# Ledger of designs, part 85: designed miniproteins, single chains, continued (3)

Each design is a single chain, and the fold is of that chain. pLDDT is the mean over its residues in the fold that is shown.

## One batch from the design tools (miniprotein)

Design m10948
Fold by ESMFold2-Fast:
Formats: sequence, structure tokens, C-alpha cells
Structure m10948 (fold): chain A 86 residues (1-86)
Amino acid sequence: MSAELERLKARARQELIALREEAVQEVDAILSDPALRAAVNQQLLALFDEADKRIDAAESEEELERVVAEFRARVEALLAEARAQA
């Protein structure tokens, strides 16, 4: 793998780490029920594990940008579902 692609993957991972931290804080703000909060946090962990694997498989900057955008949208959808259950 090229050094440039490895650098771009590291940057994509940093973007997803920031997204995860924001999402966890949002879940804490949305949900007062500890059981629902735990369930949503487990789904977030699964999403970010999947995202890391997709980043590992990516072969271009455009693929990395699509992965970050896709997982950002999936996190937003999960948060919308959490709001509906609150």
C-alpha cells in the first residue's frame, strides 16, 4: 500500500473517531433510559467496527470519502431512531 493511501486511511479513522465521540454525547443527551442508551451504544460500536474494516479495504481517496459519508449518514439514522424511542 502506498504511504499516501495509508495517510488518507489514518485521516479517515480520525474523522470517524470524532463522529463516534459526538454520537456518544448525543445519545447521552437524547436517552434517559439506561437500557436504551446501552443498546444504541452497542449499535454504534458495531457501526464503527464495520467502518474501520471498510477503511482497511478502501483503495482510493474517493472510496474513503464515500465510506466516511456513508457511516455519517448511518449514525444520523441511528440517532433519529433513538430520538423516536425517547
Scores: mean pLDDT 83

Design m10949
Fold by ESMFold2-Fast:
Structure m10949 (fold): chain A 92 residues (1-92)
Amino acid sequence: SDLEKAEEYARKAGRYGLLAQRGGPEEAGRYARLAGEYAKKAVEYALRAMEDPELTSRAVGLAIKAIGDAITAGLAARRQGQEEEAEYAFSA
């Protein structure tokens, strides 16, 4: 289902966000980009799930969480001088 895909991609965004915070400069950039990519997918599937009124609250929560994790990853990449990857993550 779209909600299940949103949950899967939100989990991946969170995982890569944590890895971005723990990594060196190159790793922080790479993982921030991945966090951004998975956050975008989580938001896409959350928006599709919102077409079901019963799922709207859960889908909104997943989108907000994934966006927050991407922002956190982008800030970690920026601290390591990886500005292009940070901007990509912030675009989620």
Scores: mean pLDDT 86

Design m10950
Fold by ESMFold2-Fast:
Structure m10950 (fold): chain A 62 residues (1-62)
Amino acid sequence: MREQAEQAYQQGEAAYAAGNYDEALQHYGQAARNFAQAGDFDQARQLVQKAQEVAAEALRRA
């Protein structure tokens, strides 16, 4: 489960670096859910905050 969360997080980071904000948000959301399922609620909360920051960044660049 944690491995799936790490994989989703890496996919989110790659999408964000490529400027694919919608894809990055989907992957960060999946990573947060996977971390929560693994019991890592601190990581899940941090990813929700990061997703909100990415969404704000996307709006500023739109």
Scores: mean pLDDT 79

Design m10951
Fold by ESMFold2-Fast:
Structure m10951 (fold): chain A 65 residues (1-65)
Amino acid sequence: SMSMNNTVNTTWGNMGSMNGVFNSNVSMSNTSTGGTFSTYNSNVNHTTTMMNTYNTTHHNNVTMY
């Protein structure tokens, strides 16, 4: 869990280069994990498509969580 938290923070830094808004999406997913997985999945799906162009490897971290 700690390693995962650290990885997400590192991914945020890389995703931040996208538009900064992605950072907020990842933060939201952490809160929604307990209630609305569909919300996270929808945001990730849209953001992941864009991320795939810039960070193909990092998308695994987003989709896994």
Scores: mean pLDDT 37

Design m10952
Fold by ESMFold2-Fast:
Order: C-alpha cells, then structure tokens, then sequence
Structure m10952 (fold): chain A 73 residues (1-73)
C-alpha cells in the first residue's frame, strides 16, 4: 500500500491541478505561479517521504516545469 503521506500529497496535487484548470491562466506570470505551486507543495512533504521518493518527484516536477517554460518562451 502507498504511504499515507503520499496519498495525501496526491490528493492535494489533484486539488492544485483542478484549481489551475478552473483559473485558466491568462498571463505568463500567472502560468508560472500555477506551475510553481506543485513544487512548493512537495517541499511541505519533504520530511514525510523517503529521500528517494522525494528526489524522484522533485526531479519530475522540475523537468515538467522547465519543459512548460521552454514551450511558452
């Protein structure tokens, strides 16, 4: 079974994703802000996750954000 902290993190991530879709960001600054929120959320769970899981999730979120920025620029 998944770690309870990971399940909670995923649920909060779904809430952030739904909020971003609802907001439909209209500026580069607003898009950047919504892209940054998942990384901020992950930092709140840093001490709750195994180091390997934390680093893997962080790397994936940072890569996704960098790719989105490259496409937008």
Amino acid sequence: SMDPSYTEFLERMRELAAKAVEAAPRSLEEMERYGEEPLRLLERYRRSFPPELYEALRAELEAARAEARAIAE
Scores: mean pLDDT 73

Design m10953
Fold by ESMFold2-Fast:
Structure m10953 (fold): chain A 75 residues (1-75)
Amino acid sequence: EEVEKTAEWTAELVRKAALNFGYSEERAQELAERARKDTLERLEKVKGNKSEMTAIAVGIVLRAIGELLDEELGL
């Protein structure tokens, strides 16, 4: 299923990003699960359009990275 595959891909990228930022495996997993949920919810409206699904997934990854930066800055 393309929606599930995209959500899995998005979660895995967020998990790897968090680990590379020095977060614990547990925290990285929490962030990945949030990204998976957000991806699934947003893709419901555009399922079947691979380009739009990819753009949304990339946006979610970038948002998650932004949240990691906000956490570091205390915002």
Scores: mean pLDDT 76

Design m10954
Fold by ESMFold2-Fast:
Structure m10954 (fold): chain A 72 residues (1-72)
Amino acid sequence: AADFRKDMEDTLKRIVSRHKLSKKDIEEMRKLIEEAVAALAANDAAAMYAKIREMVKLLDKRGITLDDMYTK
């Protein structure tokens, strides 16, 4: 859980450093990360995946791809 949270937070930091996201978008992304971490802690992989997919959709709406999330 801790490693997953750290990976997601580090990924968000990389996105924010390369793309201009509003404070509201950043807060929504952090909310989705917290919900995904809670689902993982509850051993609900389906719920965790659904939250990750919602994060991807939010970023896609801003033109940010999964490759952008992990590119150094």
Scores: mean pLDDT 75

Design m10955
Fold by ESMFold2-Fast:
Structure m10955 (fold): chain A 92 residues (1-92)
Amino acid sequence: EAALEALLSNPELRELAERGDELVKEAAEAYKAGKYEEAIKKLEEAIKTVEELRALAEERLADSPEAETILAGLERALEALEKHKAEAEAKL
């Protein structure tokens, strides 16, 4: 929870995190509806958003004791999004 609090305490990081979460939800809904091209597009936007979030978090949270945990979590999120994109592409 301390890592999440540190991430969400910064308005710019919070905005990117919320945007990424929304895009992931939209991608999941498109995938469930069989709209795989739309799901792929939303996952690509989510990946870009999380990459931007990771870069900004690395800069803004450099002095935070939670920085390593947050950055590792974002790297895992990117790996999961790439996997979901590959699964959606396999449905085309």
Scores: mean pLDDT 83

Design m10956
Fold by ESMFold2-Fast:
Structure m10956 (fold): chain A 97 residues (1-97)
Amino acid sequence: MEKGREAALKAIENARKGVEAGRQGHPEAADAMSRAGTNAASVAYHSKDYEALKKAGEAVDEAIRAGGRPHPGKTGEQGLEDAIKSAEEAKKAVEKA
């Protein structure tokens, strides 16, 4: 669906804005990263669109890498990591289909 791709692109934009806010010591980075992860999983699940999943996954990866920290076991950060893992699993399933 075109909506799936549009959502993924918005996830990327939000993730980047969250990263910048996080560098300034705002929890918005964590919120943006969590939102990006949720969007990745949701887009993968509802659209089963490989492109949408990939774009959403990339957004989550950028947020974690640039503004996040290693995910050592924090609930919020682990939730995002779990969403990324779910997105990767969904990507594999879509590719197999």
Scores: mean pLDDT 50

Design m10957
Fold by ESMFold2-Fast:
Structure m10957 (fold): chain A 89 residues (1-89)
Amino acid sequence: MSSDVQQQFNDLLNSSLRGSDIVRRAVRSRVDQGDVDTAQILVDNMRRAADDTLSQIRSLGVSQSQLDQFRRILDGRIQDIQDIVDRGQ
């Protein structure tokens, strides 16, 4: 993979991780306020954003192994946040 493609991959990963932290805080705040419906909407929006990011990464021509690693990281972050919503219901 070219250094430019690797840099784009790293930038997308770091952006997604920062976004995950923002969503986690927002979801926790909504659940703590009893607004579980809005918390679920935030998680659903995060899943759609993750799918869009995965499509963008596929277009970079990264290896299947790197794509699988990225998906696993995002799926884990999304599941951790979903668990916050599920415990708040």
Scores: mean pLDDT 84

Design m10958
Fold by ESMFold2-Fast:
Structure m10958 (fold): chain A 50 residues (1-50)
Amino acid sequence: MKLSEEELKAMKEAGDILLGKKPMDFENLRIIDNFRVKYPHISDEEVLKF
């Protein structure tokens, strides 16, 4: 699948949270949940590698 500019930006934001560069607080958990709902085809492993 070809990743769009928006998908790459969302992946970077989610990856920063998952890597601990941002705190795993309520707001960031919501960002992760929204990312999974909006981009279910992108795995957490792919997010972490980005």
Scores: mean pLDDT 71

Design m10959
Fold by ESMFold2-Fast:
Structure m10959 (fold): chain A 69 residues (1-69)
Amino acid sequence: MKEKQKKALELVDEGLKLAAENTADSMKKAREKFLEAGKLDPLGGGVFGANAGAMLTAYLTLKQKEQDA
């Protein structure tokens, strides 16, 4: 079934939580989570890795603005 997609979403959620804390350590851990999510996403293989990274970075920036209010 879509277990890999579910795991990828879990990793993205964890990465977003870590990145939202805005610390050097949390940012490093967030990147690790995003890389793992990319490995589980068949569409995000090696070819779309850069696009996935850019999308996640943009989303983190947007989420940070929401948290700052």
Scores: mean pLDDT 62

Design m10960
Fold by ESMFold2-Fast:
Structure m10960 (fold): chain A 72 residues (1-72)
Amino acid sequence: SAEEELRRAAEALGKGLELAQSDPEAALRYFEEARRLAERAIELAKTEELRGQAEGVLQMADAGIRAVRARL
């Protein structure tokens, strides 16, 4: 479901943020997973609220990917 994919995307995003300073390579993998899951949540979203939440996670994951890649 969109809700389940969104929950998993948020968890992956949280892990990426946690590891961004200490393990940027691992953080990148988590941000890429969050991006993938958020994109899936957008596809499955049946409400504007769920779509907006998934788009928010996608935006944060993309920002995390750019920030970490700039440091690698």
Scores: mean pLDDT 89

Design m10961
Fold by ESMFold2-Fast:
Structure m10961 (fold): chain A 87 residues (1-87)
Amino acid sequence: GVAAARAFLQRVIDFYQDAIRNGITVGMSDDDRAQFGQIIRDVIAGRISADQGYQRFLDLIARGNTVMSDDEIQRIIRALQAMIRDL
């Protein structure tokens, strides 16, 4: 539902804000970004919980060796914030 999707997206935003603050550059491959999009859709549709979605997100980050710049992470944060506004 909408509340679960909002909670999930906010946790991902908080993760990336913490990553920037702590000087940690973490990213995803294009394939991992596609999987992340599917996780978002599954949480919005109520197929998985916010907690399950966040765990799958962490699994993607753990697998990913793609370095992202702070500017790229900020673009992700802005996109996720826009998604929350559209919920």
Scores: mean pLDDT 81

Design m10962
Fold by ESMFold2-Fast:
Structure m10962 (fold): chain A 99 residues (1-99)
Amino acid sequence: ELKEKIKEILKELGVDEKFIEPLSELLVKYLGDDPRIFEVARLLGEFLTENILSVSELEEVVKKIAEMLKKGASLEEIREFLEKKSNEGIELLREAVLG
């Protein structure tokens, strides 16, 4: 039930089908008891439409978000974390290709 609602959100955001199943499973696994899971799904869905990530990197990102929320972080802080992660990912890709 929860997983199916998350899949619908990710699909509506235009997330690549290869990420929908693993991301929905990871969100339920780490955030299934957090009422902010749907908001996190939207933030991560938006992030994935604009950023290159491997499936293995998804688990680390979801774990970090779950840790932040458990420590009292706001959704705005999660958004800021994802923006920073996006910038770091772009820089690493640039260095891997050009450096």
Scores: mean pLDDT 75

Design m10963
Fold by ESMFold2-Fast:
Structure m10963 (fold): chain A 87 residues (1-87)
Amino acid sequence: GVDESIEKLRKLLEETTDPRIKRLIEEAIELLEELKTETDPKRIVALALRAIGLAIEVERLSKDPKLAEEIKEAILKGVLAALRERT
């Protein structure tokens, strides 16, 4: 679920030393928290797209490909969980 993805991102945040990647993880956590409670379909799509954009930016900026992949996976799983819980 979304909560599992948020918890995974919080753990990855503790493992991250790059302040740019820390900021992207923090923003992803905020977006997933908003996505959990958002009811407006237009805003749900906008939040999901922003979260996906953060996943791409983590992959682009990170010097640690394994950590980047784990962060990207956690973000994408969180988005998919939030969208599935509405069907």
Scores: mean pLDDT 84

Design m10964
Fold by ESMFold2-Fast:
Structure m10964 (fold): chain A 86 residues (1-86)
Amino acid sequence: SPIAEAEALLAQFERDFAGFKEAVRELIAQGRYDLARQALDHAAGQLDQLRAYLESVNAPQALLDRLDALRAELAGLRAEVDAAAA
């Protein structure tokens, strides 16, 4: 089912996101703020593509809510970069 495939892609992104957060925080610890911001921009682009796919398959609101939670976490990481770079 297209919705089951969409959920599987979202679940994979959620699993990979823990390692992504650690990688971004390591870049922050190294003072590599531009690379951290670039990584966050790329992740935001991937979430935009995933949202377009979820909308194209008429995914239930629960999957969109999970995507929005990932966006909120990206915003938090960007705030961490901005605070460290200040």
Scores: mean pLDDT 89

Design m10965
Fold by ESMFold2-Fast:
Structure m10965 (fold): chain A 51 residues (1-51)
Amino acid sequence: APVPPSSLKLLETSLLPENEKKTFEEDLQSSDVEKQVAAVLSIIGYNEDHK
């Protein structure tokens, strides 16, 4: 299946403040699956709050 470009990740994280983006990227690259899921849910929640 086609893999979406990494620019999609950058586009989504552009909604976060810079300090939040750093934490988000760190959590996404973490070996802990729960941290990765929490990071994704966090950006979704932030996006929904602003939409």
Scores: mean pLDDT 61

Design m10966
Fold by ESMFold2-Fast:
Structure m10966 (fold): chain A 100 residues (1-100)
Amino acid sequence: SNEEKLEELKKKLEKLKKEKASDEEIAKAYYEIGLVYYEMGLEALKKKDYDKAIEYFNKAEYYFEKVIFDFPKSSYKKEAIEKSMEAGVEVLKLAVERVT
C-alpha cells in the first residue's frame, strides 16, 4: 500500500541522514516520499475526499521543497520543481472551487 511504502521510505530517509549519506541519496529519498504523497492526493481526489487530497498535496510539496532548497545540486531538483508545481495547481483548483 502507499501507507506501507511511505513508512519504509521515511525510515530509509532517517537512516540515510543518521549515516550522513550523500546529498544525492538523501534528495532521492525526499523526492520519493513526495511522489507517494502526490499519489495519495490523486487517490483522495478520485474518492472525492477533497480535504484529504489537499493535505496529501501539501505534504508532497513539503518534501519536494526539501529537495529544491536543501539539495539544490541534486539530479532530482528539476523533477521536484515540476511535481511541486503540479501539486500546487491541484491545491489551488480545490481552493477556488470551494470559495467560488
Scores: mean pLDDT 88

Design m10967
Fold by ESMFold2-Fast:
Structure m10967 (fold): chain A 95 residues (1-95)
Amino acid sequence: SSSTIEELERKLRELEEAIERGDFERAIRLARESIKLILRLIDEGKYDEAIRFGERLIELLERALERVTDPKVKLEIDVLIGIARIIIGIAKLIK
């Protein structure tokens, strides 16, 4: 649980750095890994943490979306934002 939070904080920092460097393939990979960790927080009953990290993930992905020109990469980021929004919605419902 605390290790899940620490790992997720590291992944989100790496995601922000990847976005700043324009490494969108790495950003997508890190976003997918972050979603898995957020789902683990939900499984552990850590709904407030899952919501907070999910909202941060969406913020970072929206920043990436402003910089991406490749339509395929844009679609992958839009899908990840959609998944994160659904996960946050579920966490808020069952909280």
Scores: mean pLDDT 90

Design m10968
Fold by ESMFold2-Fast:
Structure m10968 (fold): chain A 117 residues (1-117)
Amino acid sequence: HMERRSVEAIAVEEGLVTPEQAARSGRDLTVEATKEQVDRFLERLRAETGAPVYEVEAESIDEALEKMREIAKKSTKPVLVVGRAKLSEDEYELVVLLADENGNIVAEWRLRVKLKE
C-alpha cells in the first residue's frame, strides 16, 4: 500500500524534489527537472505500488482531475492514479492520487514541473 509519504520519499530519492520541498507541500511545488528524472520517478511509482496504476493525460488540470477522480471512485481495489496537464511548452502539472478500495481519496500530491535541458 502506497501513501503520500511514500510518494514524497520516492520523489526525493529520485532527485525530483528536495526533502524540504517534500515536507512543506506537494500541491504548490514548482521544480526544474529533466524528462528523464520525471520518467524515472513515475517508473518507480509503478514498481513500488502494490495497486493498479492508471495514467491520465489531459489538456487542462481540471479535465485531468475529473478523469482521475472518476477512475478512483469506480475502483474496487486500492489504486494509484497519475495525471499530467500541459501548462506551456516546457511546463506541466503532475498529480498523483491514492485511493482506497472504497473509492476514498486518501492522498493527493501535486508537482508543477518546468522542463530543463
Scores: mean pLDDT 74

Design m10969
Fold by ESMFold2-Fast:
Structure m10969 (fold): chain A 66 residues (1-66)
Amino acid sequence: DRTAEIFRLAKKLIEAYPQLSVRTAIGAALVYLEGVPQSLAAKIAGVSQRTISEAVRKLKELVEAE
């Protein structure tokens, strides 16, 4: 289930970086799994594109460390 995988990765990101908002974490997971453009994810999350880009990089590092 794609929705479950998105929430799993968003939770993983927040557990490692508790100061990130839930919207930012979900946005990063959507970019990583579904290829959503970073600019669109940033608009939905209400953050800068740079914030999404940094969250995506952090998420990739966490997944690759598994």
Scores: mean pLDDT 83

Design m10970
Fold by ESMFold2-Fast:
Structure m10970 (fold): chain A 101 residues (1-101)
Amino acid sequence: MGLLNLIKELEELGEKETAEKLRELLENKDYEGLIELADKKEAELAKKEEEKDKRAALILGQIASLAAMEIAIDKLIEERLEKYLKENRFEEVERLLKNEK
């Protein structure tokens, strides 16, 4: 995902403190915290009329969207792994029960 690239772009726009906090949240895989911080900072910057702040707000919105997508993907992967593990165990148990005599 492009989260690291977007965080770096925020740092280059002068939002170094916010970028550092977002990196810490990303390293901890705290995607919910990433969304909360990004939404809060986007709302603060969107009230400012400077082009730099408007661009930073857009990048923060993109970070929040990508973090939300990562949460959704992780849930789908977890559900699929649980299903495959249950199905694979059932097939192996059935195979063992048929072949162990």
Scores: mean pLDDT 74

Design m10971
Fold by ESMFold2-Fast:
Structure m10971 (fold): chain A 76 residues (1-76)
Amino acid sequence: MQEEVLKKAQEAVERVSAETGLPVEIGGALAAGEPITPDTRFTLEVVDPPSGEAALAALPLLREAERELEEFARKL
């Protein structure tokens, strides 16, 4: 389960980074190596965005990817 979710999170990071052109990384519990539970929140972060506008434009994509990861984890 945890390896599957971590792989899915890494794929989401690569996808959002490619779509936005911004450096994205895993935050929160996954970045800390904490166990995944039904209450686990998945966080993706833009690292040092080139502008506030770019950061805001990426926000909906980050939130959608986080939601997809949470749904994936719940179905395992």
Scores: mean pLDDT 75

Design m10972
Fold by ESMFold2-Fast:
Structure m10972 (fold): chain A 81 residues (1-81)
Amino acid sequence: SEKEELERGLLESIRQLREAIKLYQQAKEQGDAIKTTGYAILAIGSAFQMRLLLQKARKLGIKLPAEAEALKLMEEVGIPA
């Protein structure tokens, strides 16, 4: 179903964003400016993908279980909900 597909996509985006944030923090601690910048870009991209999935779900009137988790995670990277 559309709801199941959107939820799977949202959970995958959450996973990717969490991974990018962890790699960003590790690279920053190691003083690797290139990796730090690259992971920051990946994190921002993942957060925007999450936003698009949430907007699509809202337009379709679908409530996604992971919505609250996604919104909190987006706030952590400075992307408004």
Scores: mean pLDDT 85

Design m10973
Fold by ESMFold2-Fast:
Structure m10973 (fold): chain A 79 residues (1-79)
Amino acid sequence: MEMEEIRRRGQELVDEAQRIAEEMAKSSVEEAEKLALEMNERAKKLGDELGGTPIAAASVTGASLIVIGGYIQNKIREE
């Protein structure tokens, strides 16, 4: 698999995670948890498809951290 293709797919996941994180920040805690679980499944699937390359691992980690950030923002809003 071309490195540019791996980078593009990784960037798409990160961009989607950013959109989901923004939605989570505005959602209820229950909805934010649901969105986080859905993104974890998407990140896992992408990791499997890209065969554990360092670039794929970095993209999956980045997406996960963005989603965690959205959940933390939601939790702060609820408190």
Scores: mean pLDDT 69

Design m10974
Fold by ESMFold2-Fast:
Structure m10974 (fold): chain A 63 residues (1-63)
Amino acid sequence: MLELGVEAVAIADYEARTPEELTIRRGERLLVHAVLDDGRALVESLTTGKVGLVPLSHLEFVL
């Protein structure tokens, strides 16, 4: 990747509702690769290496 993702922390637990979504737990560290216009972000879990979509409301961005 030519550009590094933005770091974020999960502020709440989220359970994936679709195959493209990611289950996350509060306190999990994530890299945000993209922000979608529907209020979701494409993230990568730094603890599991899994990639998927999560609601922006469940993330706190760390710069």
Scores: mean pLDDT 78

Design m10975
Fold by ESMFold2-Fast:
Structure m10975 (fold): chain A 76 residues (1-76)
Amino acid sequence: ARKFEEEIKKKILEIAKESLTKKKPKKKEEQEISEALGEELGLKGLYISEEGLKKIKELLKELEEKRLELGKEKLK
């Protein structure tokens, strides 16, 4: 059941590794994503480029949509 989440997480980490930059993102949401991925990669003071963040946001959206489908049997 969580195999899809694991695959998406691996893709996100790969994109993050390829898209490392020293420039801090402008938007708080993008900063939070960069910091979370930096912690998982063991990297401090590095951020993800705008192109990488765009791809990561798309993957996070897919993951969230899948979680909503699977995580809510019937709520209300």
Scores: mean pLDDT 70

Design m10976
Fold by ESMFold2-Fast:
Structure m10976 (fold): chain A 85 residues (1-85)
Amino acid sequence: MEDRETKVLNQFANAKLRAEMVIDLLRQVGSPEAAELARTVEQAKKDAENALAAYMAGKASIEELEAAVRQLKDTVDRAEAYLGL
């Protein structure tokens, strides 16, 4: 059974990969709305990466990391819905 840390790290890795894919797709759409959504996904990805770095440095709780990863996942889910995925 995965421990809490392994679970959130796996969720982060999956959400980050999905984020990179939807950012590329949104950039291909080329509309102002798609560009704004791509920036929103990129910011959520950066926030989750910063939360992971802070957690690994002992400067943030696992709860803060889980919250950032959830925000990234929710943002990616919205981007996938916009793209009809």
Scores: mean pLDDT 88

Design m10977
Fold by ESMFold2-Fast:
Structure m10977 (fold): chain A 80 residues (1-80)
Amino acid sequence: SAVEEVEKALEAAKEGKAEEAIEHLRKAQKLVLTHSEDPVKATGIVLRLIGAQILLEQGKYEEAAKELEATLKQVKEMEK
C-alpha cells in the first residue's frame, strides 16, 4: 500500500539511505495516483512526496523525515 511505501521511505530517510528512501517514494507516488478516488487530494500528496524526495537529494534527511511524517498522516486518511 501507499502507507507501507511511505513508512519504508521514512525509515530509510532516518537511516540516511537517500536512494532507498527515494525508490519507496516513487512507489508511493504511483500507488497514490492509481488507487485514489480523489484526484485533487492525490495530487497534493504526490507534490508533498516529491518535496520530500528533493530534500533527500539535497542531503536534508531530518527535514525530509519531518515532511514524510506529516505526509504519512494524509496518506492514512486517504486509505480510510
Scores: mean pLDDT 81

Design m10978
Fold by ESMFold2-Fast:
Structure m10978 (fold): chain A 67 residues (1-67)
Amino acid sequence: SAEEAARRLGEAAGVSPEEALRAAEGAREGGDGADALGEMVGRALARGEEDGLRAGEAAALALGGEA
């Protein structure tokens, strides 16, 4: 689910699942959420390649809505 994907993204990026969900919803609508989503993935990647991969997968799931 989008909520579960947002929670996983939040864990990888060090932000709340509510913040991650808002970013994903904003990105789907073409707003500022796209920049926030990219920044979260970038933060996870800066922590490590594995964290970046997890964040990227979670972001894709949150945008697409399916696992």
Scores: mean pLDDT 73

Design m10979
Fold by ESMFold2-Fast:
Structure m10979 (fold): chain A 71 residues (1-71)
Amino acid sequence: SREANEAEKKAIKERVEAELKRLGLTPEDFRKLTLAEPEAGLPEQKSLEAARELLGKEMVDAILEALEELK
């Protein structure tokens, strides 16, 4: 259902943003880590591994798409 999808997207975005703040990362840092950018900072290894392992590839892709839309 669309209502459930909207609530689910919000929950994921809120959770990711909260986790990023706890880790001291910005949304841009998260994009660099998930895209395997060579310029990624010190927390790149752990954040990328945690995101992929915790959320899975499809979920990470959805988050990246949401971040692009939020520009």
Scores: mean pLDDT 57

Design m10980
Fold by ESMFold2-Fast:
Structure m10980 (fold): chain A 100 residues (1-100)
Amino acid sequence: SAELLEKIERLSKAVEELGDLPVEKAAERAERLAELAEELGFDELAEELRRVVETVEDPEERIREITRLLQEAAAALLAQILDPEARAELAAAHARALAS
């Protein structure tokens, strides 16, 4: 549960960081995002991100595809914590960690 929340937070932060970069620099960041996906255990997502880097030359289109893939991955993780009780336990654990 706490591991799923951490993975969602890392993916969300990666998406936010892309939004803060110029289009060309955000497009260049795709390889780093593939590395992040591997570190989080999303081997299939990492392969898809690398394929986008290899096949999509237009920077704006590349960013759109990368953002879509990351958002889909985050949504899949959120689906695993859709149980209100499980979400409440995760929120409580996160609040305890921040209070420490």
Scores: mean pLDDT 73

Design m10981
Fold by ESMFold2-Fast:
Structure m10981 (fold): chain A 84 residues (1-84)
Amino acid sequence: MIKEQEEALKAFEKDFEELKKKIEEAIKNKAPKEVLETYLKGVERGIEELEKLLKVLEDEKLKKRAEKLLKELEELKKKLKEEL
């Protein structure tokens, strides 16, 4: 299952990069609060799913990557809350 765990983490990393880009664009373009609230829910969902994945990861390298990604998601969540 190591390959499946790494593939799942890569999917999270890719989704995070796309989500971050969309959120930065939405903030720059002064999107309506409803749009920012939708992104906030997406980030919160991503944090929950990543925390679940982190609990089942056995590989230390994958755990470090997941921990780093979790920090990045928490920073993005904080940024969105500051705009709301």
Scores: mean pLDDT 82

Design m10982
Fold by ESMFold2-Fast:
Structure m10982 (fold): chain A 98 residues (1-98)
Amino acid sequence: SEKLEKLKKRLTEAFKEVLGLDEEKAEEFAEAIVDAMKNESVDEEFVEKLASLMTLEQFEEFEKRLKEIIEELELSPREQMALGTLVSKIRVEILKRE
Protein backbone atom coordinates (compact mmCIF):
# COMPACT_ATOMS: atom_id res chain seq x y z
CA SER A 1 0.00 0.00 0.00
CA GLU A 2 1.43 3.38 -1.07
CA LYS A 3 -0.27 5.18 1.83
CA LEU A 4 1.16 2.70 4.37
CA GLU A 5 4.68 3.14 2.92
CA LYS A 6 4.30 6.93 3.24
CA LEU A 7 2.97 6.49 6.80
CA LYS A 8 6.00 4.34 7.68
CA LYS A 9 8.39 6.99 6.31
CA ARG A 10 6.64 9.84 8.19
CA LEU A 11 6.54 7.81 11.43
CA THR A 12 10.26 7.03 11.05
CA GLU A 13 11.00 10.77 10.72
CA ALA A 14 8.79 11.58 13.74
CA PHE A 15 10.55 8.97 15.93
CA LYS A 16 13.97 10.32 14.89
CA GLU A 17 13.04 13.97 15.55
CA VAL A 18 10.95 13.56 18.74
CA LEU A 19 12.72 10.64 20.47
CA GLY A 20 16.21 10.97 18.96
CA LEU A 21 16.16 7.35 17.75
CA ASP A 22 18.60 6.22 15.07
CA GLU A 23 17.20 5.35 11.63
CA GLU A 24 17.21 1.57 12.19
CA LYS A 25 15.30 1.74 15.50
CA ALA A 26 12.91 4.42 14.18
CA GLU A 27 12.12 2.21 11.15
CA GLU A 28 11.54 -0.84 13.41
CA PHE A 29 9.01 1.08 15.54
CA ALA A 30 7.34 2.64 12.47
CA GLU A 31 6.99 -0.81 10.87
CA ALA A 32 5.52 -2.24 14.11
CA ILE A 33 2.90 0.54 14.19
CA VAL A 34 1.95 -0.03 10.53
CA ASP A 35 1.70 -3.80 11.18
CA ALA A 36 -0.48 -3.19 14.26
CA MET A 37 -2.74 -0.91 12.20
CA LYS A 38 -3.03 -3.42 9.34
CA ASN A 39 -3.92 -6.29 11.72
CA GLU A 40 -5.94 -4.14 14.17
CA SER A 41 -3.95 -5.76 16.98
CA VAL A 42 -1.53 -4.29 19.50
CA ASP A 43 1.27 -6.15 21.26
CA GLU A 44 1.31 -5.06 24.92
CA GLU A 45 5.11 -5.56 25.16
CA PHE A 46 5.55 -3.23 22.17
CA VAL A 47 3.33 -0.58 23.82
CA GLU A 48 5.30 -0.85 27.10
CA LYS A 49 8.67 -0.66 25.30
CA LEU A 50 7.66 2.35 23.18
CA ALA A 51 6.17 4.15 26.23
CA SER A 52 9.45 3.56 28.15
CA LEU A 53 11.37 5.52 25.47
CA MET A 54 9.46 8.81 25.84
CA THR A 55 8.38 11.38 28.41
CA LEU A 56 4.82 12.70 28.51
CA GLU A 57 6.04 15.89 26.76
CA GLN A 58 7.71 13.90 23.96
CA PHE A 59 4.55 11.78 23.62
CA GLU A 60 2.40 14.94 23.24
CA GLU A 61 4.73 16.19 20.48
CA PHE A 62 4.60 12.77 18.78
CA GLU A 63 0.77 12.72 18.99
CA LYS A 64 0.66 16.22 17.43
CA ARG A 65 2.83 15.03 14.54
CA LEU A 66 0.64 11.93 14.11
CA LYS A 67 -2.42 14.19 13.74
CA GLU A 68 -0.60 16.15 10.99
CA ILE A 69 0.42 12.90 9.24
CA ILE A 70 -3.17 11.56 9.39
CA GLU A 71 -4.51 14.77 7.79
CA GLU A 72 -1.73 14.91 5.16
CA LEU A 73 -2.10 11.26 4.07
CA GLU A 74 -5.93 11.32 4.32
CA LEU A 75 -6.03 8.07 6.28
CA SER A 76 -9.36 6.23 6.35
CA PRO A 77 -11.60 6.35 9.47
CA ARG A 78 -10.64 2.71 10.19
CA GLU A 79 -6.90 3.48 9.95
CA GLN A 80 -7.39 6.56 12.17
CA MET A 81 -9.27 4.42 14.73
CA ALA A 82 -6.48 1.80 14.81
CA LEU A 83 -3.82 4.49 15.32
CA GLY A 84 -5.98 6.21 17.96
CA THR A 85 -6.30 2.95 19.91
CA LEU A 86 -2.52 2.39 19.85
CA VAL A 87 -1.81 6.02 20.85
CA SER A 88 -4.31 5.78 23.74
CA LYS A 89 -2.60 2.61 25.05
CA ILE A 90 0.81 4.33 24.93
CA ARG A 91 -0.59 7.40 26.75
CA VAL A 92 -2.06 5.23 29.54
CA GLU A 93 1.28 3.43 30.00
CA ILE A 94 3.20 6.75 30.22
CA LEU A 95 0.68 8.23 32.70
CA LYS A 96 1.13 5.23 35.03
CA ARG A 97 4.77 6.39 35.48
CA GLU A 98 3.94 10.06 36.13
Scores: mean pLDDT 83

